# Designed miniproteins, single chains, continued (4): the designs that were tried, part 70

Each design is a single chain, and the fold is of that chain. pLDDT is the mean over its residues in the fold that is shown.

## One batch from the design tools (miniprotein)

Design m14424
Fold by ESMFold2-Fast:
Structure m14424 (fold): chain A 90 residues (1-90)
Amino acid sequence: MKEKILEILEEFKEKVKELKHESLKNALVMSADYMEKVIEEEPIDKALSFTIRVLESQLENADLLAKMGVEEAKTARDYIEEALEKLKEL
């Protein structure tokens, strides 16, 4: 179970690294690294719940940036939604 969550976050992180917007890219990569750390250290149910909540918060932030005209925030939103969908299927 933890291996699948870490795989989903690693895929998310690799997609985010393709973003051209440096501050958005760096924020999402740092967030993913932090979530990976929590998954390694916490019980699976707590780690999964925490990871979903963090990504939902990042989704809200990406949606706000997209509404403000940050084009790459729309792409980031799609990556976050894909990761959330995969995590919720676990």
Scores: mean pLDDT 84

Design m14425
Fold by ESMFold2-Fast:
Structure m14425 (fold): chain A 76 residues (1-76)
Amino acid sequence: TTVLVKVTVTVRPDTTEEEIAAQVEAVAAQLRAAGVPQATVDAVAAAMRLHLTGLAEEAKREGKTVTEVVTLHIEV
């Protein structure tokens, strides 16, 4: 079974860690609803948290909002 999720993420220079966690949890909830195993959901959530944290640092460094479309393609 294939699960495909496309999410638009916006990170501002003032984005908090709590806001990043909320965005990651929203994606994790979509994956759980789609029947993705919890271990895979945990791994994807961890990877997305690191990625969004990096984008937040870039947004702060450049003083501008970063918008990115994240596409997840998971085979289960």
Scores: mean pLDDT 82

Design m14426
Fold by ESMFold2-Fast:
Structure m14426 (fold): chain A 88 residues (1-88)
Amino acid sequence: SLAEKAREMAEKYAKLAEENKDDPVKAKLYALAAELYQAIADGDAERAAALLEEAVRLAVELGLLPEEELEEAVAAAREQARAWAAAA
């Protein structure tokens, strides 16, 4: 099921965050991914939406996404995260 796969991904990314703690950006991204997958596995749509919003905002801060796309990307990410959590 999606919930089982999300739990496996949460554990994998939590381990990767610990293994990469000497790279603060990489560790933060892995930790955020672990929390997102855990929220999806738990069916916590609002937590998943908040975590994916944080990931999009971080992408803008890192220059991976233009600031002018932030509001649309946040809205799309939040809806996607809710859909993933609802499907799990």
Scores: mean pLDDT 82

Design m14427
Fold by ESMFold2-Fast:
Structure m14427 (fold): chain A 92 residues (1-92)
Amino acid sequence: SELTRLLTEASGRKVTEAELEEAVARLRKHMEANPEEVERFAATGPAEIERQLAEAEELLKAGKISEAELEAARLLARLILELVEEVLEERR
């Protein structure tokens, strides 16, 4: 998903909690309007996010990213996965 890629790019930047909340609110609105896209993402997206986080951990070990960048990526991944689960639950 292009959405996952854009969010991964953003995770390398120092964002404020307010900017993160705005991004999550926009994502929630998009997902609620496009539940079929959320169902497609749920099939493969979680595994892809886990793979991206594993790559980020290796980059940290190699000294190519900071601990803050990895922590931001983990936080963003958790928020995306929680949002996907919340949207799918509302459809049951």
Scores: mean pLDDT 69

Design m14428
Fold by ESMFold2-Fast:
Structure m14428 (fold): chain A 68 residues (1-68)
Amino acid sequence: MKMEEAERLLREAQRNAYLALKYKQQGDFDKARYYARIAVRNLLRAGRLLGKEEQARRAAQELLDWIE
């Protein structure tokens, strides 16, 4: 159950991270930030479920640095 939820959250995080980067490339920083926030939230939730909070935090920081 927790593994399946974590996998779903990771898929959603990847999709939203892709959208964030796409909108940044298009110059739409408001949408880029919006989707980056969703991706970060899903990454942190998945990391908590998998016991990999440190790895999730690093991935989230990397994404935020790339958007900013």
Scores: mean pLDDT 82

Design m14429
Fold by ESMFold2-Fast:
Structure m14429 (fold): chain A 65 residues (1-65)
Amino acid sequence: SAADEAAARAFLRALAAELGLPDSVFTDEVVEAYVRFLESFDYDLERLRPFLVRELRALGEDPAA
C-alpha cells in the first residue's frame, strides 16, 4: 500500500541519517530500489534491518558504485 511504501521510505531515510550517509550517496533512485526490495519481503522492516544496515554501510564505504 502507499502507507507501507511511505513508512519504508521514512525508515530507510532515518537509517541512512543514523549511519551518516550523505544525500549525494543515498539518492531518491537508491531509496526507490530499496523500497522495491522491501516490497518483495512484505515490508518486514524489523526482520530486514540488520541486512539494510550492512548494505547501507557498504554503500557509504564505497562511493564509486
Scores: mean pLDDT 76

Design m14430
Fold by ESMFold2-Fast:
Structure m14430 (fold): chain A 70 residues (1-70)
Amino acid sequence: GAAEEERLRERITELAKALLTKAAYTFLKAKSVEVEVEDGERATVTFETEDGKFTVSGPVLEIKEKLLEL
C-alpha cells in the first residue's frame, strides 16, 4: 500500500545517505562530506579533499557504482 511505499522510500533515502557518506570518507579520503538525497532516486554529494571542493550529482545507483570502482 501507499504507506509501505513511503516507508520504503524513506529507508532507501536514509541508507543511501549513510552509504555515500561512508564511501566518500573511506575511498575519496574526504575531510568533510555533505549528502542530499531526493526520494531515494537522486543524490548530490559535496566533499572536500586536499585538492579542493567537489560536487557530484546524479542517480543514487550510478554515484554508488562510481565510488565503488575507485
Scores: mean pLDDT 71

Design m14431
Fold by ESMFold2-Fast:
Structure m14431 (fold): chain A 94 residues (1-94)
Amino acid sequence: MKGFQKLIETVEKAEKLLAEGRYKEALDLIKQHASEIAIAVAFGEVGDYESAVIAYRAMLLYAKAYSLARGEPLDEKTIAFYEKRLKEAEEKLK
């Protein structure tokens, strides 16, 4: 799927931007791909665990980048929710 590969590359680029402290750029990049992320979440909920992994990586990054771009504390509850979902999806791929 060409769209899925592009989503993986987009999330990896956004994760790198976040790690470099470029929070607004990471956030804006994820926002530009919100429709693809929503579709990946939907496929994940019906058992496409590869889609679930990339979608929850994107949602975690969005939650972290949103708070950091605003100079606010991390939303620990939202982060913990998506970290649990990501771990569950990754375990299904093993």
Scores: mean pLDDT 81

Design m14432
Fold by ESMFold2-Fast:
Structure m14432 (fold): chain A 87 residues (1-87)
Amino acid sequence: SLKEILDYYIEQLKKEAEELLKVARDPNATDEQIEEEVRKFEKAFLKALIVATMLSEEDTFKVTRLAQELLDEIFAVRPEVREIAER
């Protein structure tokens, strides 16, 4: 079902956020490494968002809010990630 597919993509989004957070916490991480993990996070978010929009406004809001909360945590750890993400 689309709900099971959404749950799968939400878990993938969380995993990509954890990997980006690991790179953000590494003082030796390069801008290129951070950009790569940002793009993986963005791809996971877009997949979850597309499925959520097919289900409901409530699911769309939930995915968008989750992505914002995950990014806020990452930006708090390494503010430079915001500048890379907005490129």
Scores: mean pLDDT 89

Design m14433
Fold by ESMFold2-Fast:
Structure m14433 (fold): chain A 90 residues (1-90)
Amino acid sequence: MTKEELLEAGREALERGDGASLVGVGYALYQMGDYETAKEFAEKGLELLGDKADGFHYLVLSRAYAGAGDDEEAKRLEQKAISLGVSLES
């Protein structure tokens, strides 16, 4: 999938109010090295999920923040993911 296809998928997820799909698009962008856009989509996805957000959703946002160079926010989000029962990859 190209970056353009992922950006389109993210826009469609936003139109549907599908926070889980939006976090998934963020994760795919993170895997491609587009950390800033990954952060934006994952953050919006978490906003849409609210109380339905699980530890994996927070872990995705944490990794995107770390890739973007925001280690302080990444650590905060990682602690939130751990509190929700996510095991970290070493």
Scores: mean pLDDT 80

Design m14434
Fold by ESMFold2-Fast:
Structure m14434 (fold): chain A 94 residues (1-94)
Amino acid sequence: SEEEIKKILDFVKQLVTEKNGTLSAPTSLSEAPGQSRVTITITLSDGSTYTLEFVFHPDGTVEVRLLDPQGNVLYSTTVTREEAVKLLSEVLKV
């Protein structure tokens, strides 16, 4: 869990710093009572986009996925709400 979070954060940092990627503001959509999806896109100079998704579940678990421009899952993990909020905060500081 912690290792996968670190891999996601390191990869996002690499896209921004080494590939001059631009982060979107996070978008939030209510999917069901107590369930929401938060999405951040990382757009590269060539127009390709990576997608970071957080699915917050009513039970307090959060699914985190990093998708490539083709929609392939590069990283996926299930974390606590506290871990997800920390990761989201750290990504937004990049």
Scores: mean pLDDT 84

Design m14435
Fold by ESMFold2-Fast:
Structure m14435 (fold): chain A 98 residues (1-98)
Amino acid sequence: MKPKLYPFKGKLTLPDGTVEDVEGLVTINDDYIDITATSKNHIFSVRINKKTGEATGYDSRTKQPVTGKGKYDEKSKKITVELTTADGRQGKLELELL
């Protein structure tokens, strides 16, 4: 299947409750959702497995791996990723596809 590329806008909620605006690109194919999200202090590359919802990724700004669970709601064009940092803290990405 040819991958579909979507620009997005969204929010990154950090483990301390701080919210940052994010922008970037999402690629959706049959098996995976690939997200590149940039905020003021973070640059995330995240892959979501569409079958399991498992998310794995990396924050290139902090040089830390992240894991988590993601979901895509095609009807609302929203992607939500619950992120777990390497030290076990919770964050969240909420993206709206443009």
Scores: mean pLDDT 83

Design m14436
Fold by ESMFold2-Fast:
Structure m14436 (fold): chain A 78 residues (1-78)
Amino acid sequence: SMARLQEAADAAAAHLVESLKGSLTKAEEIANELRDHLVSLGLYELASDTQLKLLIEVRNQHIRKEAEAKRKEAELAA
């Protein structure tokens, strides 16, 4: 099922982002490698605009919330 594969891809991406929260640049590199790996497996449908956008949005929401919390903390410390 594509939905199940998409959930697995989203979970893997989220896990990698969580483990590398201290390095946003590295997290983005890993996310790109994951996407390229799916394409290399012939899973082009999973890399379609819809599926890809959803995976990126989930990842970006996690990164954005953490970045916002960090900025708020820095502002309070200043």
Scores: mean pLDDT 62

Design m14437
Fold by ESMFold2-Fast:
Structure m14437 (fold): chain A 72 residues (1-72)
Amino acid sequence: MERLGEAVRRAAEAIERALKAAKTPEEKQKVEELGKRAEELYGKAVLDPNADVEKAVKDLERIAEEAEKVAE
């Protein structure tokens, strides 16, 4: 659970920074969609006892990387 919490926190921080850096409505919409996906991944990983937590962590890290590219 600690790694999952850290991964979602990193994704949330990256998404917030990307949203502030986004220059167009299209970029803002993409970042908002990344945020919704991160929330869904985290919620499923916490609520589903059979969830693949390792995969959720990797997916959240990938979302953070995509958001970081927008924040460039």
Scores: mean pLDDT 79

Design m14438
Fold by ESMFold2-Fast:
Structure m14438 (fold): chain A 88 residues (1-88)
Amino acid sequence: KAAEIEALLAEYRAAAAEANATGKREAMEAAMDALIAGLKATYGLPEEAVKLLEKAKEAALAGKEEEALEYWEKAVELMKPIIEEALK
């Protein structure tokens, strides 16, 4: 099950890298939406974590990488205990 999270994260990283290389904002948005939807469907994330992931997406799409990373880290902090419990 840890492999499923690693696979999702790897797909996201690959899609984000491709979007950055090609300058295709739509591809990055689609990758982020797929990751958020996958995490929400698989782990039943709380609304607060989903909102932080959405803010991270908006900041990343706006080119605010530091702000996007901050929201992502806050979302991960909320998700970590839920994902760890699901991986048991």
Scores: mean pLDDT 69

Design m14439
Fold by ESMFold2-Fast:
Structure m14439 (fold): chain A 62 residues (1-62)
Amino acid sequence: GSAEAQRLVDEAVEELKDEFPEEALNSAGAYAFRQALDRPMTPEEIRELVRKRAEEKVKEAA
């Protein structure tokens, strides 16, 4: 459910907090949460999605 999706996204964002700016992680987390609502995702899939989206956001800002 939505609570489980939010928990997994929050855990992924916290694990990546030191690697990426907060703005990039917030954007990536919101995106990952939306994707997790549409289909079941594993914790590892969510973490990889957050990382990839955060990397894209950082490159757009650079």
Scores: mean pLDDT 80

Design m14440
Fold by ESMFold2-Fast:
Structure m14440 (fold): chain A 68 residues (1-68)
Amino acid sequence: SPIRAIKLSPEEVREIALADPRLSERQVEGAELAAAGMSLKEAAEKAGVSERAVRQALMRAALAYAER
């Protein structure tokens, strides 16, 4: 999986995910928190989104990074 293979910093996740118009600001926040070491569940609860939404944002950031 691209997500498993790619280690992104919280700052890189934020930059990449904010550039994706398909992601909400809350999904970006959740992805940034998860990249900082928070669990998907805790990141989702803090951002006010589902775990699936956080995972989607992380996946999209990892795929965009892998395309470079």
Scores: mean pLDDT 78

Design m14441
Fold by ESMFold2-Fast:
Structure m14441 (fold): chain A 105 residues (1-105)
Amino acid sequence: SSSLLEKLQKQKAVSQEVASKLRAIGHFQQAILLAKKMMTSNLSDKEKKELKKQILDSVKKALEDLGYSKKEIEEILKKLEEAKSPEEQLKLIEELIKEYNEKVK
């Protein structure tokens, strides 16, 4: 029946949403790990530049997994790039995660 097909489509959508949220959590955890490494490690300028790029790429992927628009992602990434220190960048990432978690409770 058409009602069975509709139920299966709804279940698939829920499963895809859960999978996207799990991927986003993984990407945010990676961003936090890399940001902490940037704060605590004695790194060369080349290594710092590469880690900064990887942090931004991980946050971008997390926001894409959560369905943020390209414009919203660009605005968030710009704020992260404008952070004055690795400590400020880590705090912004942690605040972003907290805001999302409070919204989806």
Scores: mean pLDDT 81

Design m14442
Fold by ESMFold2-Fast:
Structure m14442 (fold): chain A 112 residues (1-112)
Amino acid sequence: SPLEKLREIARLLEGASRELVAARDQIPDEDFTRLSELLARAQELVEKAIEAYEKGDTEKFKEYVRQFLEVLQEALRILDEVEAKLGKVTPELQRIRDLLQRAIELAEELLS
């Protein structure tokens, strides 16, 4: 169901936040702050999408899912910048990427 996919996305974002904290010493402070803020915004948008879905507001639900996708795509661009600055992909950075990519796939399925 859409609600089960949204709850899975929420769990993936919690995982990404934990991996981001684990990678704190690998990431420039400015990029860490940007990623933390984007993940917090993504979590807020998922909560709003859940509320809209439970209220039967399909248009608001789709709007929040689209905004969520844009936020995650921005987070992936910042990860690309971090990987370029570091000159390598660490296991923690790869796990963040994998979690965010899975969340994007689920969000795209919600808009199909």
Scores: mean pLDDT 90

Design m14443
Fold by ESMFold2-Fast:
Structure m14443 (fold): chain A 86 residues (1-86)
Amino acid sequence: VVALLEGLSPAQREAVAETLRAFADAIAEEAGDERLAEVLRRTAEAIAAGRPEEAVRVLEEGLDPETAARWLGLLEGLAHREAAAA
């Protein structure tokens, strides 16, 4: 995940971050999970800043291991999709 995110351009990183912020907003509004939404927003900020190692750490520290693993998998998928769309 980290190496893949480091390979993205600033515009591609912002696209991934924007998608994560959209998920965070939907989770807060529909599920009421403000904690998960906040973790996702912080993860998006780290990605947009070009700090993928910080993004992974935010997920791992903010979420239980199972939930963190699921979001890391989704993040890897988003990064692959963005790289392929270029």
Scores: mean pLDDT 80

Design m14444
Fold by ESMFold2-Fast:
Structure m14444 (fold): chain A 72 residues (1-72)
Amino acid sequence: MNAELREKFLAGDPEVLEKFKKRVEKELEEARERARDDPEESALLEELERALEAGPEAFVALLRARYAASLA
């Protein structure tokens, strides 16, 4: 996701939100199949699904928290 798309996503652009939501839903579905035998990965996916259901801001905040450590 580039800076322009991220800005529109956080601003609540309905077209960007709908496309992003569909894309993430598909990725989560594929990841659930992969994580079927991995309880740690399954727990992370459940957390991501709950954040997505709560809204795009919550989802982005969770991604920041999880991936900030990988940038250090």
Scores: mean pLDDT 66

Design m14445
Fold by ESMFold2-Fast:
Structure m14445 (fold): chain A 68 residues (1-68)
Amino acid sequence: SRIEALKEKAIALLKEKDPSMSDEEARRRVDSGVKALLSGDEVVERVIEHDTGKEVYELLKEIAELLK
C-alpha cells in the first residue's frame, strides 16, 4: 500500500541519518511519529520535525493525512 511504501521510505531515511539505528527502532520512531502527528499537538509536531529532519517529517505528515 502507499502507507507501507511511505513508512519504508521514512525508515530508510532515518537509518541513512543514523546507520547504527536498528530496523525495529526506526519502525518504532516512524509509528510513534505518525501517532503523535495524529494527536494534533503543535509542540509535538515541532519536536518531530526537529528530531527526524524535514524529509522524514514530510513523509510522516503524508502518512498521517492518509490515515485521516
Scores: mean pLDDT 80

Design m14446
Fold by ESMFold2-Fast:
Structure m14446 (fold): chain A 64 residues (1-64)
Amino acid sequence: SHSAELQAKLDRLKQAYEQARKLVENGDYVGAFNLLSQAAEEAGPDPVVVEETVKYMNELTSLG
């Protein structure tokens, strides 16, 4: 999907990443990756969503 539905899923995933980033900065790595993983599952298996999730996971890893 390249519709408003895809954009809404990407926006939600970005919000989850921003929350996860704050958790990492507070030392809660488990909580951060669980939050992002749950958001990715809710966003579904769209290849664009999966690619963005991988990028966010890598960014969280880089913060530690």
Scores: mean pLDDT 83

Design m14447
Fold by ESMFold2-Fast:
Structure m14447 (fold): chain A 79 residues (1-79)
Amino acid sequence: NEAELEEAHREAVTAARSLAPYVTEEAAARAEELAKELKDDPVKGIEATGEILLEAGADPEVVERLVEAAKKALELKAA
């Protein structure tokens, strides 16, 4: 259901807001480049973005939450 996808997106936005200080122009550019390279494998793209945030010093728990929510959104869209 789209409502469940909206909920997952809302969880991801909340986590992303906590991670905003770690999303520098450099980190965002690296994430976008990896997303383009891994566009045929969006799950790996999401995981790679999480790794970049962890390297920037973001909270591992918050990063894991964001990655989980993003993966769930993809699963709901595929259904």
Scores: mean pLDDT 70

Design m14448
Fold by ESMFold2-Fast:
Structure m14448 (fold): chain A 91 residues (1-91)
Amino acid sequence: SPQGQAIQKALQDVQTGLATFRGMLAMLQVTDPQLAAQMQTLIDNAQYHLSLAQQYLSQGNYDKAREHIREAVIDLGGATVLWMLHHVRQK
């Protein structure tokens, strides 16, 4: 369905974001282990919500799929803000 396709694309976009943050995490683990640990928690939470969104999409529950996509996006947004604020403070 068009709704299912739109949700599937949003899931792919979240998955791409997760891959980007995992790359950043690998670089940060040697320079800032505390920030890396905080970012890992947000990545793990986003992955958890992504997995639930995929499950609800497979069941045709589009409302719950969207809810969990929103939570994953919020977690990734939090990771972005933490990374940006930390880098500003280091200069």
Scores: mean pLDDT 84

Design m14449
Fold by ESMFold2-Fast:
Structure m14449 (fold): chain A 81 residues (1-81)
Amino acid sequence: MREEEELKKENEEVLKRIGEIIKGVTEKEKKALESEKSKEKRREAVLEGASVTVYVIGAVVSILAGENFKEYLEKAEELLK
């Protein structure tokens, strides 16, 4: 049955993208904390990571609801730049 195969492939692609986003956030926040010279810069990094996390959650919720999740993943990836 083709539908099962399509869902499996789509799920793998989404999980890879989510994993890359989470890894990027973790590394970016770690670098900001390690190079800490200002409390303001550390807070900015934490808030940025929180924003990315909200978009990742939005993507997961959209997937579960059968809605467009790609915009959430793209926005999260954009914030990591």
Scores: mean pLDDT 72

Design m14450
Fold by ESMFold2-Fast:
Structure m14450 (fold): chain A 68 residues (1-68)
Amino acid sequence: GPGLERVRALIRAGKTAEEIFQESGLPAEERAKVLAAVLSPDPDQAIAEAVGITVEEVRRIRERLLAP
């Protein structure tokens, strides 16, 4: 969806987790989906299928939002 596409673009730009959520202007529901996916104990593939994004995008989100 458009919310995840905005997050994807900001991750590619090297933004921090805080900057991504502040700058993307995501609706609360889309932000909740991204946070739930990143914080989920499920494998990257299961999260990708549930959220409707690629496994590579799940890995990038986790790396950018959970890494320093």
Scores: mean pLDDT 61

Design m14451
Fold by ESMFold2-Fast:
Structure m14451 (fold): chain A 97 residues (1-97)
Amino acid sequence: SYKEKAKELLREMVEEAAKKNKAPEELVQEALDKIEGLIEEVIEYVKNAKPEELEELKKEEKEVEEKLEEARKNGDKNLEKQAEAALLALKAAKEEV
């Protein structure tokens, strides 16, 4: 599902950053829990969104798509993964409607 793909992508980003900085496992787990919570909040928000709020979400989706394109042009792998994860979370919410 898009939800699981979004979670896995963000998890890979956190684990890669942790390996480079030799971060304690406790901080890694805290970051993973926070990311999972944020994805769930986005999904829940979209599910319960009013028509007016859905129009605002479309603007945000376009901004994320623009950031994804910019990240790809600049070779910013971290920003690219973040933008892809955000888009996957939005797609997951739309599928559950």
Scores: mean pLDDT 71

Design m14452
Fold by ESMFold2-Fast:
Structure m14452 (fold): chain A 68 residues (1-68)
Amino acid sequence: MTLSDATKAALLAQFDAFLAAGRHDEALKLAAVLIQENPDDAALRAHVVGALRAAGLDEEADRLAGLP
């Protein structure tokens, strides 16, 4: 399924909102979907991984970045 740029922006905003609300499980599920649907979007991956690290979810960020 191809996501439009508007849809990606809306989902990124929702992901950031979930992290800010402490809804880490929902944020992680949405992050995984965003990265899976946009595997070649390095800027999107960097944003998601950076936001997860900033929230203290370093192990989850490393998994999504492809680091063991």
Scores: mean pLDDT 78

Design m14453
Fold by ESMFold2-Fast:
Structure m14453 (fold): chain A 88 residues (1-88)
Amino acid sequence: MGSSSRVLEEKEEEMSAEEARKRFEELVRRLEEYARKHGLPLQRAEGSLGDEELRTVSVQLDERRWLRVTLRIRGERGRLVESIHERR
């Protein structure tokens, strides 16, 4: 996909797969509560990229910005990416 957005902020952390899953579900819960409270669109997606398991949650913050959290699992290794994107 061509990117029609830019990344304003990105935080990436590597941890065990178990810890990454726990942190991801906690972040999903918090984002779902925030989105519900403010009437914001929230989208969840799940998939794979080769040997990696991918899960994402995205919340639209305003007309141009959204927050996305991505979980990537490969074996016993996990990676959690939090990013704020702005539409160009």
Scores: mean pLDDT 81

Design m14454
Fold by ESMFold2-Fast:
Structure m14454 (fold): chain A 83 residues (1-83)
Amino acid sequence: RKEKLVEALAEHFREVALKKGLTPEQADRLAAEVRKIVEEELDKNGGFISGEGFAKIARLAMEHGISLDEVFEALEKAHLDAA
């Protein structure tokens, strides 16, 4: 349910960060920040990530050199894992 989506999102962002050349420590911090944003969004909005939540995730990812296309791919994979 909600927990499965949160874990899947955090893990996929961690994986893409590592593939982009971030250190394990940087990837872990990014994953933790994504997890927190997703948990807050799912709780606040009754089970979905709002446009504001997506903007926060996208900004955070882009600060680490992750493109919007890679953000969308990570979101899609996490939703498939959570289904």
Scores: mean pLDDT 78

Design m14455
Fold by ESMFold2-Fast:
Structure m14455 (fold): chain A 81 residues (1-81)
Amino acid sequence: MPKEEKKYKLVIKNATAKSERDLEVFKATLEELGLLDKFNIKNGKIEEEQELVTTRDQALYLEEVAKTTMENAEITLEELP
């Protein structure tokens, strides 16, 4: 039965990887979810506000990984109508 499809908006800004290894983990997570091309990462930093619209499960998983791998990250997760 079709359910109302809820999309989630994940916004990450001012994020700097805790270490080179943490950056690798974050990139591997993006690659696993097919989202690596959606993020612009330079020198271990997300330089601009990066916005991603994806499924609930993917958004929650990325939020958790970002919180563990990134320092000073402003992470916002919003349910879209």
Scores: mean pLDDT 74

Design m14456
Fold by ESMFold2-Fast:
Structure m14456 (fold): chain A 61 residues (1-61)
Amino acid sequence: MTPEEIQRRKQAALDALNTVMDQFPDLTDEEIESMVRVLGDTLGLSDEERQEVLDEIKRKR
């Protein structure tokens, strides 16, 4: 996977999480962490890349 492909997949995870959070604003941090884990697995993101996505989401809150 190229760095550009990884960046696009990270952005796809962020976009999906933002959509879910907009629809379900009562989501807990634990539920968000679980979704990042599942999306990261589905999109082939490493643990480090998943942490970057989670950090971005937490900054928005």
Scores: mean pLDDT 78

Design m14457
Fold by ESMFold2-Fast:
Structure m14457 (fold): chain A 68 residues (1-68)
Amino acid sequence: SKQAELDQLMRELEGLIDQLPPSPARQALRENLDLYRRAFLAGDISLDEFRELADGLKTAAQRLLKES
C-alpha cells in the first residue's frame, strides 16, 4: 500500500538523519522531511515526487555523515 511505502521511507530517512550529530544541517533535514511528508498527505505532491525528494534528503544526509 502507499501508506506502508511512506511509513518505510520515513523510518529509513529518520534513522539516517538520527545518525548525524546535533547541527543546523540535521535540523534542516528533519524540517524538510516533515514538510514533504505533510505535502504528500495533503495531496500536494505524488508518491513519485515524494520518493524523489526523499532521495535528495538521503544523499544530503549521507554526505554529511561522511564529513562527520
Scores: mean pLDDT 85

Design m14458
Fold by ESMFold2-Fast:
Structure m14458 (fold): chain A 100 residues (1-100)
Amino acid sequence: SEILKLIEELEKNKDDPFKYEQIRTKLLRVLAEKLGDFDAISQLSQEALDEFLKTLKELVEKGVPLDEALRIAYDKALEVNKKISEEMQRRLRERRAAAA
């Protein structure tokens, strides 16, 4: 699986920011092609992407078919992305109130 190989390459290059970003960009493109939603995939925060990759790996290791694992992991990543966005908006409002 191309996706699993890219995830392993990301883990191997976690301490090399340049290689990590190159592999991450390639992974996002492959995910967009497999899920058919390029715009939504490209909008995932790093935290949502990390949760996506963790969930995908756990599901595949449990023997869930790749296509089903991708769908489940993507749905979970979107929920994480929404929660991160809401938390960032809350912190921004608090920071604005403190600065006023």
Scores: mean pLDDT 75

